# Designed miniproteins, single chains, part 107

Each design is a single chain, and the fold is of that chain. pLDDT is the mean over its residues in the fold that is shown.

## One batch from the design tools (miniprotein)

Design m3727
Fold by ESMFold2-Fast:
Structure m3727 (fold): chain A 63 residues (1-63)
Amino acid sequence: SHMSAGTKWLVEAAERTKKAIEDLKDLETVLKAHLKVAERLYPEESEQLKKYIEKLLEEKKKE
């Protein structure tokens, strides 16, 4: 089945966020920007993105 626009956006946002975290860019700025956009456009998907980002940040803290 085709992804919804919200699901596609979430997947792309998650991939971009992961790269930014891996590259050790300004993680807080990236996190805040992605969540703010998600909350406005896709409130349900923003919960999934938030959990994904929290997981990536937690894993990064362990390294």
Scores: mean pLDDT 70

Design m3728
Fold by ESMFold2-Fast:
Structure m3728 (fold): chain A 66 residues (1-66)
Amino acid sequence: SREEARQRRLEIMKEIAELAVKIDKELGLPGKTIEFLDDGNVVLKVEASDEAVVRAIKELAEKMKG
């Protein structure tokens, strides 16, 4: 249902926000930008040079697709 889809989206957004906080702590970055697009997509902008952090983000994204 629409409500179930909305709830799942909120859970995903919470996980993204928690990951953003962890990246700030690991990399010492001042923050990240979460952008909501007109097509319904969400973009998290983060600058990362640590390969382990990049890999962790990619692994989380793959889990969220399932």
Scores: mean pLDDT 61

Design m3729
Fold by ESMFold2-Fast:
Structure m3729 (fold): chain A 73 residues (1-73)
Amino acid sequence: MDEVVDRVGLAELEKARDAILAEARALVEQGDFAGLRALIERLERMRDNLEAVGARRGAELVDELIAEIRALL
């Protein structure tokens, strides 16, 4: 397990979190629920990839973000 990969992944997700939430809110305001669903599927793949490389904290952050976005549906 690579500790450096876990730390780097978490930092990148924290930076991207606000931008991803802004994208999700814009999709909801536009009524683009298909786009919102595609965003969720993209994040689920990211979570699976992070779990595969042992980035547990990054995977947890993505799962929390998915839950927030699903609340908009």
Scores: mean pLDDT 75

Design m3730
Fold by ESMFold2-Fast:
Structure m3730 (fold): chain A 88 residues (1-88)
Amino acid sequence: MEELEELRKRYDELVKKANELIAKTDDPSLKAQLQEEIDETRKALDRAVEAYKAGDEEAFRQALRDMRLNLSRLETLIEIAEKKLKEK
């Protein structure tokens, strides 16, 4: 549970940054990729919460792995977007 709460906090922080970048970037592909990763990470979070409530340890562990992967991808896209904005 503590690991899920830490990942949720990280998700909230990254979503805030991603939404600011979506508003500022002129790259429609990057906007779409940021939004897609936000949506996929939320789905993984929802799966983790449901697995935890159901007591399904394997599904919970898988959802946490999926969430970490999507958070890493979201962070990478945020870094790419920030670098592109600094070049303008």
Scores: mean pLDDT 83

Design m3731
Fold by ESMFold2-Fast:
Structure m3731 (fold): chain A 93 residues (1-93)
Amino acid sequence: TLDVLRETFGPEVAERFAELVEEADKNKDLPAEEARKLVAEQMRRLADVIAEVAGARELAEVIREALAYHEAGQVLVPDELQERARAILAELE
């Protein structure tokens, strides 16, 4: 459901899903073959968005964890890479 998507992947994925559902509903009177093709295309687009958002969040978590280990003295991350990592995290938030 929309609420589950919002809680799991965030408001951007939930909003995109709502847009796709609304678009599909507007075209429900299409011939069966065209409707099937449209639904398949929309599902593929939604899957791509979910994969992209989930991938970005997983990478952000890995980067945050690596920086935390560096601060604890367990992993050495060069200052240049730390700055780049923080810039990427700020962009993803």
Scores: mean pLDDT 62

Design m3732
Fold by ESMFold2-Fast:
Structure m3732 (fold): chain A 74 residues (1-74)
Amino acid sequence: MLSKEEVIQSVLDHVRRVAPGLTAEVERLLEENRDAPIEELYMLLAAYIHADPRLTPEQRDALSTHLEAVLRAA
């Protein structure tokens, strides 16, 4: 079972590898919503990943798959 901080760190590490240009924006989103429950963070991250036009379909799929896996481990 992952803590909320471990979930946040895992997501940031994966974004840094898959879409490094978005790391600062994702980091800001997570910092602004740090006190939100993990389910709400999931919904916000999923919405951001699906809405950002700079992401390729392959990057969206990789980020979404990782996000689901990390949340299942929390």
Scores: mean pLDDT 77

Design m3733
Fold by ESMFold2-Fast:
Structure m3733 (fold): chain A 73 residues (1-73)
Amino acid sequence: GSPLDLDALAERVAKETGLSVETARRAVQIAINAYALFGPEKGKEIAKRRLVEELGLSEETAQKVVDIVLSGA
C-alpha cells in the first residue's frame, strides 16, 4: 500500500486499546495489508479475523484497531 504514517497509527492504536506500541504496529500492518488485498468490506472482516487469530486480540479490540486504521479509507 501507499506509505502511511505507521508510527502515528501504531501510537494511536496503543493509546486507544492499551496494547504495546510493538503489538499495535503489527496490528496496523495486518489491517492495512488485508484492506489492500481484499478491499473495504472483506478486508475489514479478514483484518479482524487475523488480529484475533494471529495476535490473540479480542473481537472488540480488533474492531477498534480496524476502525482507527481504516477510518480514513
Scores: mean pLDDT 79

Design m3734
Fold by ESMFold2-Fast:
Structure m3734 (fold): chain A 63 residues (1-63)
Amino acid sequence: MSEEGKELLERLRTEGPKAFEEKDRETLFEAYKELALQAGLSEEVATALAEHEVRKVEEEAKK
């Protein structure tokens, strides 16, 4: 996982989803996908899970 991805995940963990910005979307997607792959999920499942998790963060940030 990239250093930017680690920093973004830590920021969201400590500050909450409202810390998310649109420019972070690709970095967040790659970070969640990498975590899913490391957890032993397939490429297809990891991609779907990463898209789902990013969407949840985006929707929560808009509230």
Scores: mean pLDDT 80

Design m3735
Fold by ESMFold2-Fast:
Structure m3735 (fold): chain A 57 residues (1-57)
Amino acid sequence: GTTRPAAVAGVVSADPEKQAKIDALRTEAERLQAEGISPDERLARLQAVAKELGLKG
């Protein structure tokens, strides 16, 4: 199991493993958005992260 002391708010799913992966993607997306990365580059990075996490399509 994965337990993180840092609170990550947002959409909550029933599956804890899926929730952890969604939280990771959400955190990455939020960071990229705050950084002001171009949409094209942001999409590419998010796709790479999602693929690494086993989330594709």
Scores: mean pLDDT 71

Design m3736
Fold by ESMFold2-Fast:
Structure m3736 (fold): chain A 86 residues (1-86)
Amino acid sequence: SDIQARQQAIQQRIQQLLQRIRDYQQRYPELSAQFARLEQRLQQLAAIAQQSTTMTSLDGVDIDIQDIAQTADDLVDIAEARKKAA
C-alpha cells in the first residue's frame, strides 16, 4: 500500500541519518552523549512510523526526523565554532 511504501521510505531515511550521527560521534567524541540521545529518538521514531496508519502521522514523523537532523548538524557547528575560538 502507499502507507507501507512511505513507512519503508521513512525507515531508509532513519537508517541514513543514524549513519550520519555515527560518523559525527567518531569525529566529535565530546558530543557522544548528545548523539546517543538523538539515536534513541530516531529508534523511537522508527517504531512510531511502523505503527503509523495515516499519511498525516507519517508527515509528523518526517518533520521530527528533519528536526533531529538539524539538531545533529547544529551540534557539529557549535563544536567547530568552539575549536575556532580556542
Scores: mean pLDDT 86

Design m3737
Fold by ESMFold2-Fast:
Parts: sequence; structure tokens; C-alpha cells
Structure m3737 (fold): chain A 84 residues (1-84)
Amino acid sequence: ALSEELKAGVEAAVDEQTRAVAEEMGVEVSEELREAVRAALERMAEAFEAYQQGKISREEFYALAVEEAQRVRETAEAIRRRRE
């Protein structure tokens, strides 16, 4: 489980990051996009906690961050195609 501090950080960031991605990708804020952003932020927070605890390498952490950013982008692109 995420630390309470990281969980609070994810919750605070979800709406802001969802809006930022929506603006960048030219899509509307939706529950689908918000859920994708939340999942990515939670996985990144878990990976960061694991990195801080020495359970994963810095390289593994960055690889996970890139993968999660790509997942969010793919979700936004799918939404954009449906509204194009």
C-alpha cells in the first residue's frame, strides 16, 4: 500500500494532472481520462516508494514512469479519435 503522504499527493494531483493532459492532448476532461491519470499516478507513487526503499533501481523507476506516461497518452489519443 502507498504511504499516507504519497496517497494524499496522488489525490491532490489527479484533477490537476487530468486537466493538464486534457488541454495538451485536445480532449475534454472525462472520468475515463481521470481514471487513467489516477492509475498512472498511483503506480508511479508506488514505484517511487519502492525506489526510496531500495527495492527497485533508479533505471527501473524511470522506465516505469515513461511506461505510465505512455499509457495516459494512449488513453487520451483514443478519446481524441472518438471526438474527432
Scores: mean pLDDT 79

Design m3738
Fold by ESMFold2-Fast:
Structure m3738 (fold): chain A 94 residues (1-94)
Amino acid sequence: AAPKKTVEEKIELDEENGTLTIEIKIETEDGVVRYAKLTVKSEVIDDELIEIAKAIARNIAELNEQEHLEFESERIDSNNNKIKTKVESSTYKV
């Protein structure tokens, strides 16, 4: 049988430190592995932020063609909460 596409998703919420970590690993039938880790630090982490972060991590994993991609961003929301985001992503052939 041809290898199937597998998607692994891990979500870790540390409410005490205000940290949300989302890891997505996609292994395709052609032997390509796509990995993305998104770390969000915010004083307020609600279900909307979690769903947005999941969507971002999935898009990064699916679209990243680089063997190594890392970037950080910082923003302030409409309630003056500071949101820090770190992205780590890799795409490689097994």
Scores: mean pLDDT 78

Design m3739
Fold by ESMFold2-Fast:
Structure m3739 (fold): chain A 61 residues (1-61)
Amino acid sequence: MEEELKEVSERGRKIGPEIALDAEVVITTALANVMKQNPETKEEAEKLLKDGLERAEEIRK
């Protein structure tokens, strides 16, 4: 699970150095807090984050 968050974070950084840094930190931190409070929603939160990053990557291509 932590490996998946790290992978998502790495993908965010590849979108673009200036825009990815702050957005990635904010999103990763928010996701970590949600998972800490509600571990049952962890899978869904991770999927939403990954889908968002995939769309951002496609737009940036």
Scores: mean pLDDT 61

Design m3740
Fold by ESMFold2-Fast:
Structure m3740 (fold): chain A 73 residues (1-73)
Amino acid sequence: SVEEELEKIRKEIEEMTKEVIESEKPAVSFAAMAVRAVGETFEMVLKYPEKAEEITEEVNKMLKEAMERVEEA
């Protein structure tokens, strides 16, 4: 389901964010994570085009939360 796939992406972003915070170049590591998340968003939109807006908004929220965590570290 859309909810299960979004939850999987959320957990992946949270785990990758921990690695970004611990890296010597957090900005570069964050950029790589963001590119991956955009790719996963594109794949989900292709599977669930009627939910494209909701999927995009949720992933954008996840990335904003991750960016805030990296900036606070």
Scores: mean pLDDT 82

Design m3741
Fold by ESMFold2-Fast:
Structure m3741 (fold): chain A 94 residues (1-94)
Amino acid sequence: SHASEEEIKKKLAEEIEELKKLLENPELVSEEELEAIKELLERLKSAKTPVDVEAIQFGLAVERGELTEEQKARAVERLRERGMSEERIEEILA
C-alpha cells in the first residue's frame, strides 16, 4: 500500500467515529442494522490496519449469509493479495 502506518491508523479511527455517529440516531436504522453496527464496532476495537477492517466486515457478511460463493472467493483473494495469512482467512470463513 502507498499509505503510511500513521495514515492507516488515522483512517481506521475516522471509520470507527463514523459508525459511532450512526448509533447516535438509532431510530433511523432497523433493529437488525443497529445490532450489526454494534457488532462491527466491538470487533473494530481489535483492528490495527484497513485490511483488518475489511476482514471484519467480510466476516460479518459471511456470518449473515449476505455473500454469494463468487463474492466470498473474490474477497478471500483480495485479502490474500494484501498479505493476510491463510490461517486468519480460514478463521473468518469458519
Scores: mean pLDDT 71

Design m3742
Fold by ESMFold2-Fast:
Parts: structure tokens; C-alpha cells; sequence
Structure m3742 (fold): chain A 62 residues (1-62)
């Protein structure tokens, strides 16, 4: 995954729903990837697997 792209996706779409990256990281990579590929809402698009893997790569740097 691309951690730089994952950071951009996290800050823009994910953080407003799930809070700080440190909190979402605690759920583990597999759970986060499943969450981001299945959940959608206002301002939160359902991510594809590549975008979700980029977010997971970013979370591993936090």
C-alpha cells in the first residue's frame, strides 16, 4: 500500500467518521480493510481494496 495516499484518504474521508488514526489502528489491519470496503455514509465513500490497503499502510506508520 501507499502510505502517503492512505494518509490523504484517511484525513479526507475516514477521520471524520472514525476519529484519530491511532484509534482505528487498534482494530488491526484485516478489520480496518473489511470496514473501509463495506461501510459508506455521507462524506465517506466505500473504498476499493487498493485504497483500503493504502489506508492500512498509513496506519502502520502511526
Amino acid sequence: GDAARGKELYEKYVEPYFGPASELKKRGAAAVKRLLTTVSGPGLPRLDEADAEDVVAYLETV
Scores: mean pLDDT 82

Design m3743
Fold by ESMFold2-Fast:
Structure m3743 (fold): chain A 127 residues (1-127)
Amino acid sequence: NLEELRNRLLRLVLGLEPDTPQSTIAERLSEVLGLPKSHVLRILSSGTRAAIGLLLAAAGRLGVREAAELLVEAGVTSEQLREAIEAAVRALPDDAALALRVTQEASRVLRETVALQNQREPAPFVE
């Protein structure tokens, strides 16, 4: 459930409850990411997947390990994370610098999530 994942990330990354007004969420994300509030509101309004992508970018700045651990525990796939990042970038206006910033920050969380998933797989054991 993408909405449940969005709510868990919102609490973990920003310390905000799911019922927090969209304007307040956008203001906090604007501060963390250095994005105009209008662009953040557009991304948040484009859908839950795009909102998750933007929360991943915020996690890239505030707490990569903690976000990655939550994503592994939630059973989120690397493909779902890539789709969320792409959705957030697609909702941005034609600004290559902002798109690059969102992609780079969110990709930090994606890389750590994949690394943690790989560490949880048992090494092949040959006796």
Scores: mean pLDDT 83

Design m3744
Fold by ESMFold2-Fast:
Structure m3744 (fold): chain A 74 residues (1-74)
Amino acid sequence: MAVTSVTEAAEPRVEEFVDADGRRLFRATIPLRVRYSDGREDIVDVEGVGPTPEEARRAALANFERFREAALAD
């Protein structure tokens, strides 16, 4: 099935977490609405992780752009 569009389904959310090494990090999550050529829709979360909320958001936006380009290339 071909992907026909990828759009933001909601505003990014940022959460604080502790990794396996006990480091405090932030995860930004962008829920994406993915539409397929057969009319099916799916919600896919794209994440970014960073030492600050701002860096986590920037990483998530970069991952969103990569996902969109890859998904729409097929």
Scores: mean pLDDT 80

Design m3745
Fold by ESMFold2-Fast:
Structure m3745 (fold): chain A 80 residues (1-80)
Amino acid sequence: SMESVVLATGAILLAGLWFEAELAKERNPEIAKKLEELAEEARELIERFKRGEVSVEEARERLDELQEEYNKLVKEIEEI
């Protein structure tokens, strides 16, 4: 279902954000903090979606925005 796709996408993104934040923690604490902030946003979005406060379409759009920001931060780590 589309709901399952949203939840799976959100879970994967959240796991990736936690992993990258932990990895960056000692070498780049500023980027680690930004990744932690994105993880908090992703968690809140997933919880709001589970409560029926966000539509599937809105959740997908917000997850795409969070994924783009995640990709930018990971690229910054690689180019420093």
Scores: mean pLDDT 85

Design m3746
Fold by ESMFold2-Fast:
Structure m3746 (fold): chain A 87 residues (1-87)
Amino acid sequence: ARENVEANYEAFLKAHPDLPEEVRKALELERQAAIESKGDFELYRKASYEATLLAKDAWLASATNDLEKQRVERRIKKAEEEIEKLK
């Protein structure tokens, strides 16, 4: 949903104020893709997976606790699997 795109982006930035530049760039690309997709979840999902893989090491480094690390790891694995399916 559009209302949740900005809320999720803002919440993650607030939780991770010292994010690496690559992670901030990936989040901005995901946010922009969600806005530009105008509810086209296929376009959004593809861009989200690509952004996750682009900054995967920085995403892992940004995790401040085990729950965040597990969520990031799951997200990366899903992105890798979905990108493989698009080959």
Scores: mean pLDDT 66

Design m3747
Fold by ESMFold2-Fast:
Structure m3747 (fold): chain A 81 residues (1-81)
Amino acid sequence: MKEAGEEARKAAEEAKRAAEEYKEAVKRKSSATVVAGAGVRAIGGGVEAMLAAKKAREAGDEEGAKIAEEGAKAAGGKGEA
């Protein structure tokens, strides 16, 4: 259980950082390549966070699962899946 919770928290942090990098690249009017790269990292982080959330929930760690889901949502933004 500790492992799943730790993975969920880590994935949430990585997803949030990737989402912030993407938002910052857009705000700074960075090159299309930089924005695209940050976007790909944010999507990857969101997917990892959702997988970690599923594992945490299966392990009975609802708190860890919720944290990871929040991270994934931040990385996915308001876009459609």
Scores: mean pLDDT 73

Design m3748
Fold by ESMFold2-Fast:
Structure m3748 (fold): chain A 60 residues (1-60)
Amino acid sequence: TDEEAADLGAAAGVIAYLEGRADAEGAQRIGSQKARELGASEEGQRMAGEWARRGIEQLS
């Protein structure tokens, strides 16, 4: 589902950020791209990016 793809995408983005492979904006792009690869709609891809950003904000 879009929610499952967004969760997995957001997690991938946050992990990339924590590992120093991406900044916050890059993490959002990674999240959206992973959600797309998992078959998410455009809405699901957008959700993944937003959830990655919010996850990073909570770690600050």
Scores: mean pLDDT 82

Design m3749
Fold by ESMFold2-Fast:
Structure m3749 (fold): chain A 98 residues (1-98)
Amino acid sequence: MTEKLARWRVSAVRISEEETAEMHQLIREKAAARGDVRVVELHPDGSAVLEAPTEETAYEAALEIARELARKTGRTVLVSRVSAEGSPLAAVEVIEEK
């Protein structure tokens, strides 16, 4: 009923099982620090889904977390829009460690 909140997925490429736990912890900590986004899903591949009241907030949170993940892991991180209702998935952004 209230499920029209915006969701974005953050996924690091080629993560090990050990790195997955560290990624999930970092994602949780960063979401909590923002206070305007929540972690809705955590996946065994290290990906997470973030939820916020607006697409702008969800996207900004996903980019912030993705940049920090890329910096700490040296991995490429993908940020993609997701929909619970089967609406077209719209955008994929690629964040790389320099």
Scores: mean pLDDT 71

Design m3750
Fold by ESMFold2-Fast:
Structure m3750 (fold): chain A 67 residues (1-67)
Amino acid sequence: SKKEELLKKIESFLDELAKRYGLTDQEREMLLNEAKKIIDEKGLTSFEEILKYLAEKHGLVRDFLEE
């Protein structure tokens, strides 16, 4: 489903952040769970919108603006 595809993209992105910035498995799982809640509660359908929301909520704006 589209939700599963979005979660997979977010999971891959968070895995790269974890490798780059040394996020723990728990921190990565927390961010992934927040992404799941956002998709369910706000009906967000774009990867970009979900990342912007996570960046705002968790103060990761600089990391999420990185290429």
Scores: mean pLDDT 71

Design m3751
Fold by ESMFold2-Fast:
Parts: structure tokens; sequence; C-alpha cells
Structure m3751 (fold): chain A 62 residues (1-62)
């Protein structure tokens, strides 16, 4: 879980969303394999990146 949280934060930092990245590092919990696609879609929306690409990166970190 911690590695997935760090990868999500890195994706947000790459997009210049530094406050969102800090929030994810400090507060994101309850990420599960079942809700990972929903988490990936939200990170993609915030970062302006492709949802499938974000999901692939988060799955690699799991």
Amino acid sequence: MEAVREEAARILEEAGKHEAARHVREHASGITPENLPVVAAEIARLSGQDAAAVLARLREAW
C-alpha cells in the first residue's frame, strides 16, 4: 500500500500538483486492489494523465 501511495503522489508531482501529492502521502489510506481502478481514475483526473497509464503504474507499485 505505501508504495502505491508514493507512486500516486509522484504522478501528481510530475503534473505540478504538489499540494495534492502531499495530501496523498499524508492522508491516503484504504487503497485496495478492488478500488484501485477508481483511485487511478481520480489521480488521472487531477494530473491530466491517461487513466489506463496511471492504473498500470499503480499496479506495478503494488
Scores: mean pLDDT 80

Design m3752
Fold by ESMFold2-Fast:
Structure m3752 (fold): chain A 84 residues (1-84)
Amino acid sequence: RALAEEAAERLVSVARGAYELLRESMDAEERAEAEAQLARMEAAKPAAVAAMTPEEAEALLARLDKEVEETAKALGVEKEKLYR
């Protein structure tokens, strides 16, 4: 369960961090959609944690770490900026 909670929290944090970095370059419609998506992810978090196996949680964390590293490299920013 702890791994599933960490994975779900990391997923939301990565999405929020990406939004915060890109917010200034987004128009009002893009911001509204991003904020709606973040709200949907946050609301779905308890159900995702309940459904996630430890193996799925480990796989998700590894995938998020790779995606964050690739995105940080593409944007020229530090990884920590992408998960808050």
Scores: mean pLDDT 73

Design m3753
Fold by ESMFold2-Fast:
Structure m3753 (fold): chain A 92 residues (1-92)
Amino acid sequence: DAAARIAADPADAEAWLALGRELAVQGRADEALAAYQRAIALAPDSPVAAEALLLLAQIYAAQGDLERAREYARRAIDLTGDEEARAALEAA
């Protein structure tokens, strides 16, 4: 499980991403945000960071913080080069 992976290797960015998803499902939004931020810090230019940024955007959108949600979504799109997602974000 994610917690056991982090206990063995606290620099495992993918494990922090997995922990964040588990916490988000439990409704523990603040802890999920912290786990996603850790995943991004450990692997900033990676597919893990892109996924964590998108999940951060989803949590902030659910909380009504649309400005922060758009900022994280834009960062994820910039990292992936997804022009279709960029066009959708700009049209919103």
Scores: mean pLDDT 81

Design m3754
Fold by ESMFold2-Fast:
Structure m3754 (fold): chain A 88 residues (1-88)
Amino acid sequence: SHAEEAELLRRRAEELKELAEKGLALGEKKGKKELGEELKETLLEAGRALAELADAVAAGDEAARAALLARLGELEERIKALWEEVKA
């Protein structure tokens, strides 16, 4: 159901907040504080987009859902690139 899908998306948004703190900590540990901060900000942005996607799903707003999925795809690629840079 739309309600169950929205609940799962909201739970994933909260999980990204924890991942953001881990990304920042890894950046600090690696001497890449600025990359760690950018990774944290990008993960928090993805979390906000997931929460907005949950609202769009709950409302049956297909146009908003499509736009947010595209935005999340862009954020996912940026997050992957930042994680690789921080880990190196």
Scores: mean pLDDT 88

Design m3755
Fold by ESMFold2-Fast:
Structure m3755 (fold): chain A 59 residues (1-59)
Amino acid sequence: SIEEQIKKAIGKVPKEFEVTRLWIEYRKADPETRKKILEKLKEIGVTDAEIARFEAARS
C-alpha cells in the first residue's frame, strides 16, 4: 500500500526522533521504568557508549 511505502521510505528518520523522545522519558522515569527505556534504546541501535555519554551529560 501507499502507507507501507511511506513508512519504509521515512522509517529511518523517525528513529532519530524516537531516540530523543526516549531519552526525555528516561530523565523523568523511576529506576524500573528507566531499565525498560534502556532496553528499547538498545533495540533501536543505541550503543552502550552512547548511553554512557548521555548519562554523563545528564549528571
Scores: mean pLDDT 70

Design m3756
Fold by ESMFold2-Fast:
Structure m3756 (fold): chain A 79 residues (1-79)
Amino acid sequence: AEEDARLLRRYAEAVRAAKTPLEFDINKALAIIGLSIIKKYDPELADIAERTLDRVSQAKTPEEAARVLEEGAREIEKA
């Protein structure tokens, strides 16, 4: 759980640091892959991972994506 939260925070930092649309798209895709893995291997976190995945996939800016991932990390820590 804490490791999953740290992973999401690392993805948040990576998307926020994106300097180009390509970097944003790549780091957003990596975050989506990570969330899919969390959903598959940590069933107790599946609802949080699914909501975070849906929200990050809809995020149009690095700041929106980073905030969504940070919120997901906070919810995972409470689970």
Scores: mean pLDDT 84

Design m3757
Fold by ESMFold2-Fast:
Structure m3757 (fold): chain A 83 residues (1-83)
Amino acid sequence: AITQFAGVEVSGFSPSEGPVGTVVTITGKKLNDPNLKVYFGDKEAKIVSATETELKVEVPEGLSGEVEVIVSHQKVGKFKVTE
Protein backbone atom coordinates (compact mmCIF):
# COMPACT_ATOMS: atom_id res chain seq x y z
CA ALA A 1 0.00 0.00 0.00
CA ILE A 2 1.19 3.53 -0.81
CA THR A 3 -0.37 4.94 2.40
CA GLN A 4 1.57 4.32 5.61
CA PHE A 5 -0.50 2.78 8.43
CA ALA A 6 0.32 3.76 12.04
CA GLY A 7 -0.73 0.30 13.31
CA VAL A 8 -3.43 2.01 15.40
CA GLU A 9 -6.70 0.04 15.54
CA VAL A 10 -10.05 1.48 16.68
CA SER A 11 -12.84 -0.80 17.96
CA GLY A 12 -15.29 2.01 18.71
CA PHE A 13 -15.98 5.18 20.63
CA SER A 14 -18.52 6.44 23.19
CA PRO A 15 -20.51 8.56 23.52
CA SER A 16 -21.53 9.11 19.86
CA GLU A 17 -23.12 12.49 20.69
CA GLY A 18 -22.66 15.35 23.15
CA PRO A 19 -21.86 19.07 23.47
CA VAL A 20 -18.47 20.74 22.88
CA GLY A 21 -16.16 19.69 25.72
CA THR A 22 -17.58 16.14 25.95
CA VAL A 23 -14.89 13.60 26.83
CA VAL A 24 -15.12 10.79 24.27
CA THR A 25 -13.57 7.40 25.07
CA ILE A 26 -12.02 5.65 22.04
CA THR A 27 -11.22 1.93 22.43
CA GLY A 28 -8.82 -0.16 20.38
CA LYS A 29 -5.13 -1.06 20.16
CA LYS A 30 -1.92 1.02 20.15
CA LEU A 31 -3.87 4.14 21.20
CA ASN A 32 -0.87 5.40 23.24
CA ASP A 33 1.15 6.11 20.06
CA PRO A 34 2.90 9.49 20.62
CA ASN A 35 2.30 10.48 16.96
CA LEU A 36 -1.45 9.74 17.14
CA LYS A 37 -3.79 12.61 16.24
CA VAL A 38 -7.57 12.70 16.65
CA TYR A 39 -9.78 15.02 14.63
CA PHE A 40 -13.47 15.87 14.82
CA GLY A 41 -14.11 17.14 11.30
CA ASP A 42 -11.31 19.64 10.61
CA LYS A 43 -10.57 20.32 14.32
CA GLU A 44 -7.83 18.54 16.28
CA ALA A 45 -9.13 17.10 19.56
CA LYS A 46 -7.28 17.51 22.86
CA ILE A 47 -6.01 14.19 24.21
CA VAL A 48 -6.94 14.03 27.92
CA SER A 49 -5.46 10.56 28.60
CA ALA A 50 -4.01 7.70 26.58
CA THR A 51 -3.42 4.00 27.29
CA GLU A 52 -2.66 1.16 24.88
CA THR A 53 -6.38 0.19 24.70
CA GLU A 54 -8.22 3.43 25.65
CA LEU A 55 -7.94 7.05 24.54
CA LYS A 56 -9.90 9.94 26.08
CA VAL A 57 -10.31 13.05 23.92
CA GLU A 58 -12.24 16.30 24.34
CA VAL A 59 -14.66 17.49 21.62
CA PRO A 60 -13.13 20.75 20.30
CA GLU A 61 -14.85 24.14 20.05
CA GLY A 62 -16.34 25.50 16.81
CA LEU A 63 -18.15 22.30 15.81
CA SER A 64 -21.88 21.65 15.29
CA GLY A 65 -23.97 18.84 13.80
CA GLU A 66 -22.50 15.55 12.60
CA VAL A 67 -18.71 15.48 12.20
CA GLU A 68 -16.38 12.67 11.20
CA VAL A 69 -14.13 11.21 13.90
CA ILE A 70 -10.67 10.59 12.45
CA VAL A 71 -8.03 8.64 14.39
CA SER A 72 -4.56 8.28 12.85
CA HIS A 73 -5.90 9.18 9.33
CA GLN A 74 -8.72 6.59 9.64
CA LYS A 75 -12.42 7.57 9.60
CA VAL A 76 -13.90 5.61 12.52
CA GLY A 77 -17.43 7.02 12.64
CA LYS A 78 -19.54 10.15 13.07
CA PHE A 79 -20.07 12.17 16.24
CA LYS A 80 -23.12 14.41 16.69
CA VAL A 81 -22.29 17.71 18.42
CA THR A 82 -25.32 18.77 20.50
CA GLU A 83 -26.18 21.96 22.40
Scores: mean pLDDT 79

Design m3758
Fold by ESMFold2-Fast:
Structure m3758 (fold): chain A 85 residues (1-85)
Amino acid sequence: SEALLQQANEHRRKAWEHAKKGLELSSGEAKEHLELGLEHLARGDYEGAEEHLQKGIELSSGEAKEHARLALEHLQLAREYEARV
């Protein structure tokens, strides 16, 4: 379905935007994992991206953590919509 692919693409875009914002607000080990998450997203390795985003969530706090959580949520939704095609 074109509609399902459009939803997957929109959620991938939002995952990227939130991951990038989380990276900007992060430091130390959390920042390193969010940077790796973005690198994996850029190459289409969604499993690697989810692993690093999850680690970024665990190591961050405040607004950075919330953006990392939203990035993971949108990536998971994108994968769900894409799997339904």
Scores: mean pLDDT 88

Design m3759
Fold by ESMFold2-Fast:
Structure m3759 (fold): chain A 73 residues (1-73)
Amino acid sequence: SVEEKLAELERLYLAAGFADESHIEELIERIVELGKDEDPRVREKAREILERLSSHSNPAIAEAARRGLEELE
């Protein structure tokens, strides 16, 4: 359901903010998949999360999120 996907995005956002370099790529990949979802609410939330993560103080997280945003353009 859309509600379950939106809840998953919030969990992915929290996990990504604390991720090390070995796990960040998998988390971003899942957010990008949700950014290609059939529902525009899910796509918008995924893009919003990637935009937030692109400003993260950890450069590995910020760089992975920026690449994810490029994938959605």
Scores: mean pLDDT 87

Design m3760
Fold by ESMFold2-Fast:
Structure m3760 (fold): chain A 64 residues (1-64)
Amino acid sequence: SDAAHKEIFERWKDRSIEQVQALFDTIKLFVRMVGEIENDPEEAEELIKELDKLEKEIIEKKKK
């Protein structure tokens, strides 16, 4: 949702690009591990794609 997008940007606007990348790397690792535990690696990969999209949007916002 647009509200979620705005809140994510506001929370991360004061963080460095490197900090944002490190956090998303950690979250993606957690998602992949959960996918293995739940025997649902395909859903985990879909979530990782959404996380990659959010990470890219946050980084692009920080460049403005």
Scores: mean pLDDT 75

Design m3761
Fold by ESMFold2-Fast:
Structure m3761 (fold): chain A 85 residues (1-85)
Amino acid sequence: ALEAEIKAAIEEVLALGEKEGVAKLAELAAKLLEEAYEAAQKGDKLEAEENLGLAEIIAGVLKVIGAKETADAILRAVDLVRKLL
């Protein structure tokens, strides 16, 4: 269930990024979230937290430039990956 939720959340980030005209930042955030998920599965908590922190920085930038739905989707995906830590 949680793995499927994380995958769906990352797919939502990509779809919203395209909709809000921020596809490049959404793709970068999705890659960071995927890397955080893989690190979490390996028990590498520090690597997972670094990648999640970078995704949160992207979400912060997106909020400032008005891409709020993409930013909120990234933060939801971050929270889901943190459940593995």
Scores: mean pLDDT 90

Design m3762
Fold by ESMFold2-Fast:
Formats: sequence, structure tokens, C-alpha cells
Structure m3762 (fold): chain A 74 residues (1-74)
Amino acid sequence: EEELEKKREELRKKFLDTIGQVATDLLNELNALFGAEYEGGDVEAERQRLGDVSARTNKREAEVMKEIEELKKE
């Protein structure tokens, strides 16, 4: 059935795009953390920022999982 195949392709695109953006954000935050450490400065502040990014990543993953669940119900 073609409808199921289209839904699978849409899910794959959403996953790849979402994961790509999340990975980029995480890498940028990690680079900021390393910079702060080498400056001998605000490691604590950068660790808090990394924690916030981790929380956003978990939230975004949950949103994608919800969309998958909704699509499965259709």
C-alpha cells in the first residue's frame, strides 16, 4: 500500500533532518565548552549550557517520537 511507503519516507526524512540539526547544536555547544576551559574561565557556565542542550535534545527526541506515534495511529 503506497500510503504506508510515503509515511515511511516522511519519517526517515524527519529523523535525518532532526538528528542532523541536533548533532550540529550539540557539537557547537561542546566547542564552546572546550573554549571556555582553555580560557581558564567559565567552565561551570558552559557545563550548565551543555546541560540545557541535552535537555533540548531529549525534548526534541520526544517530539519526534510523538509524531511517529500519531502517524502510526493514522
Scores: mean pLDDT 63

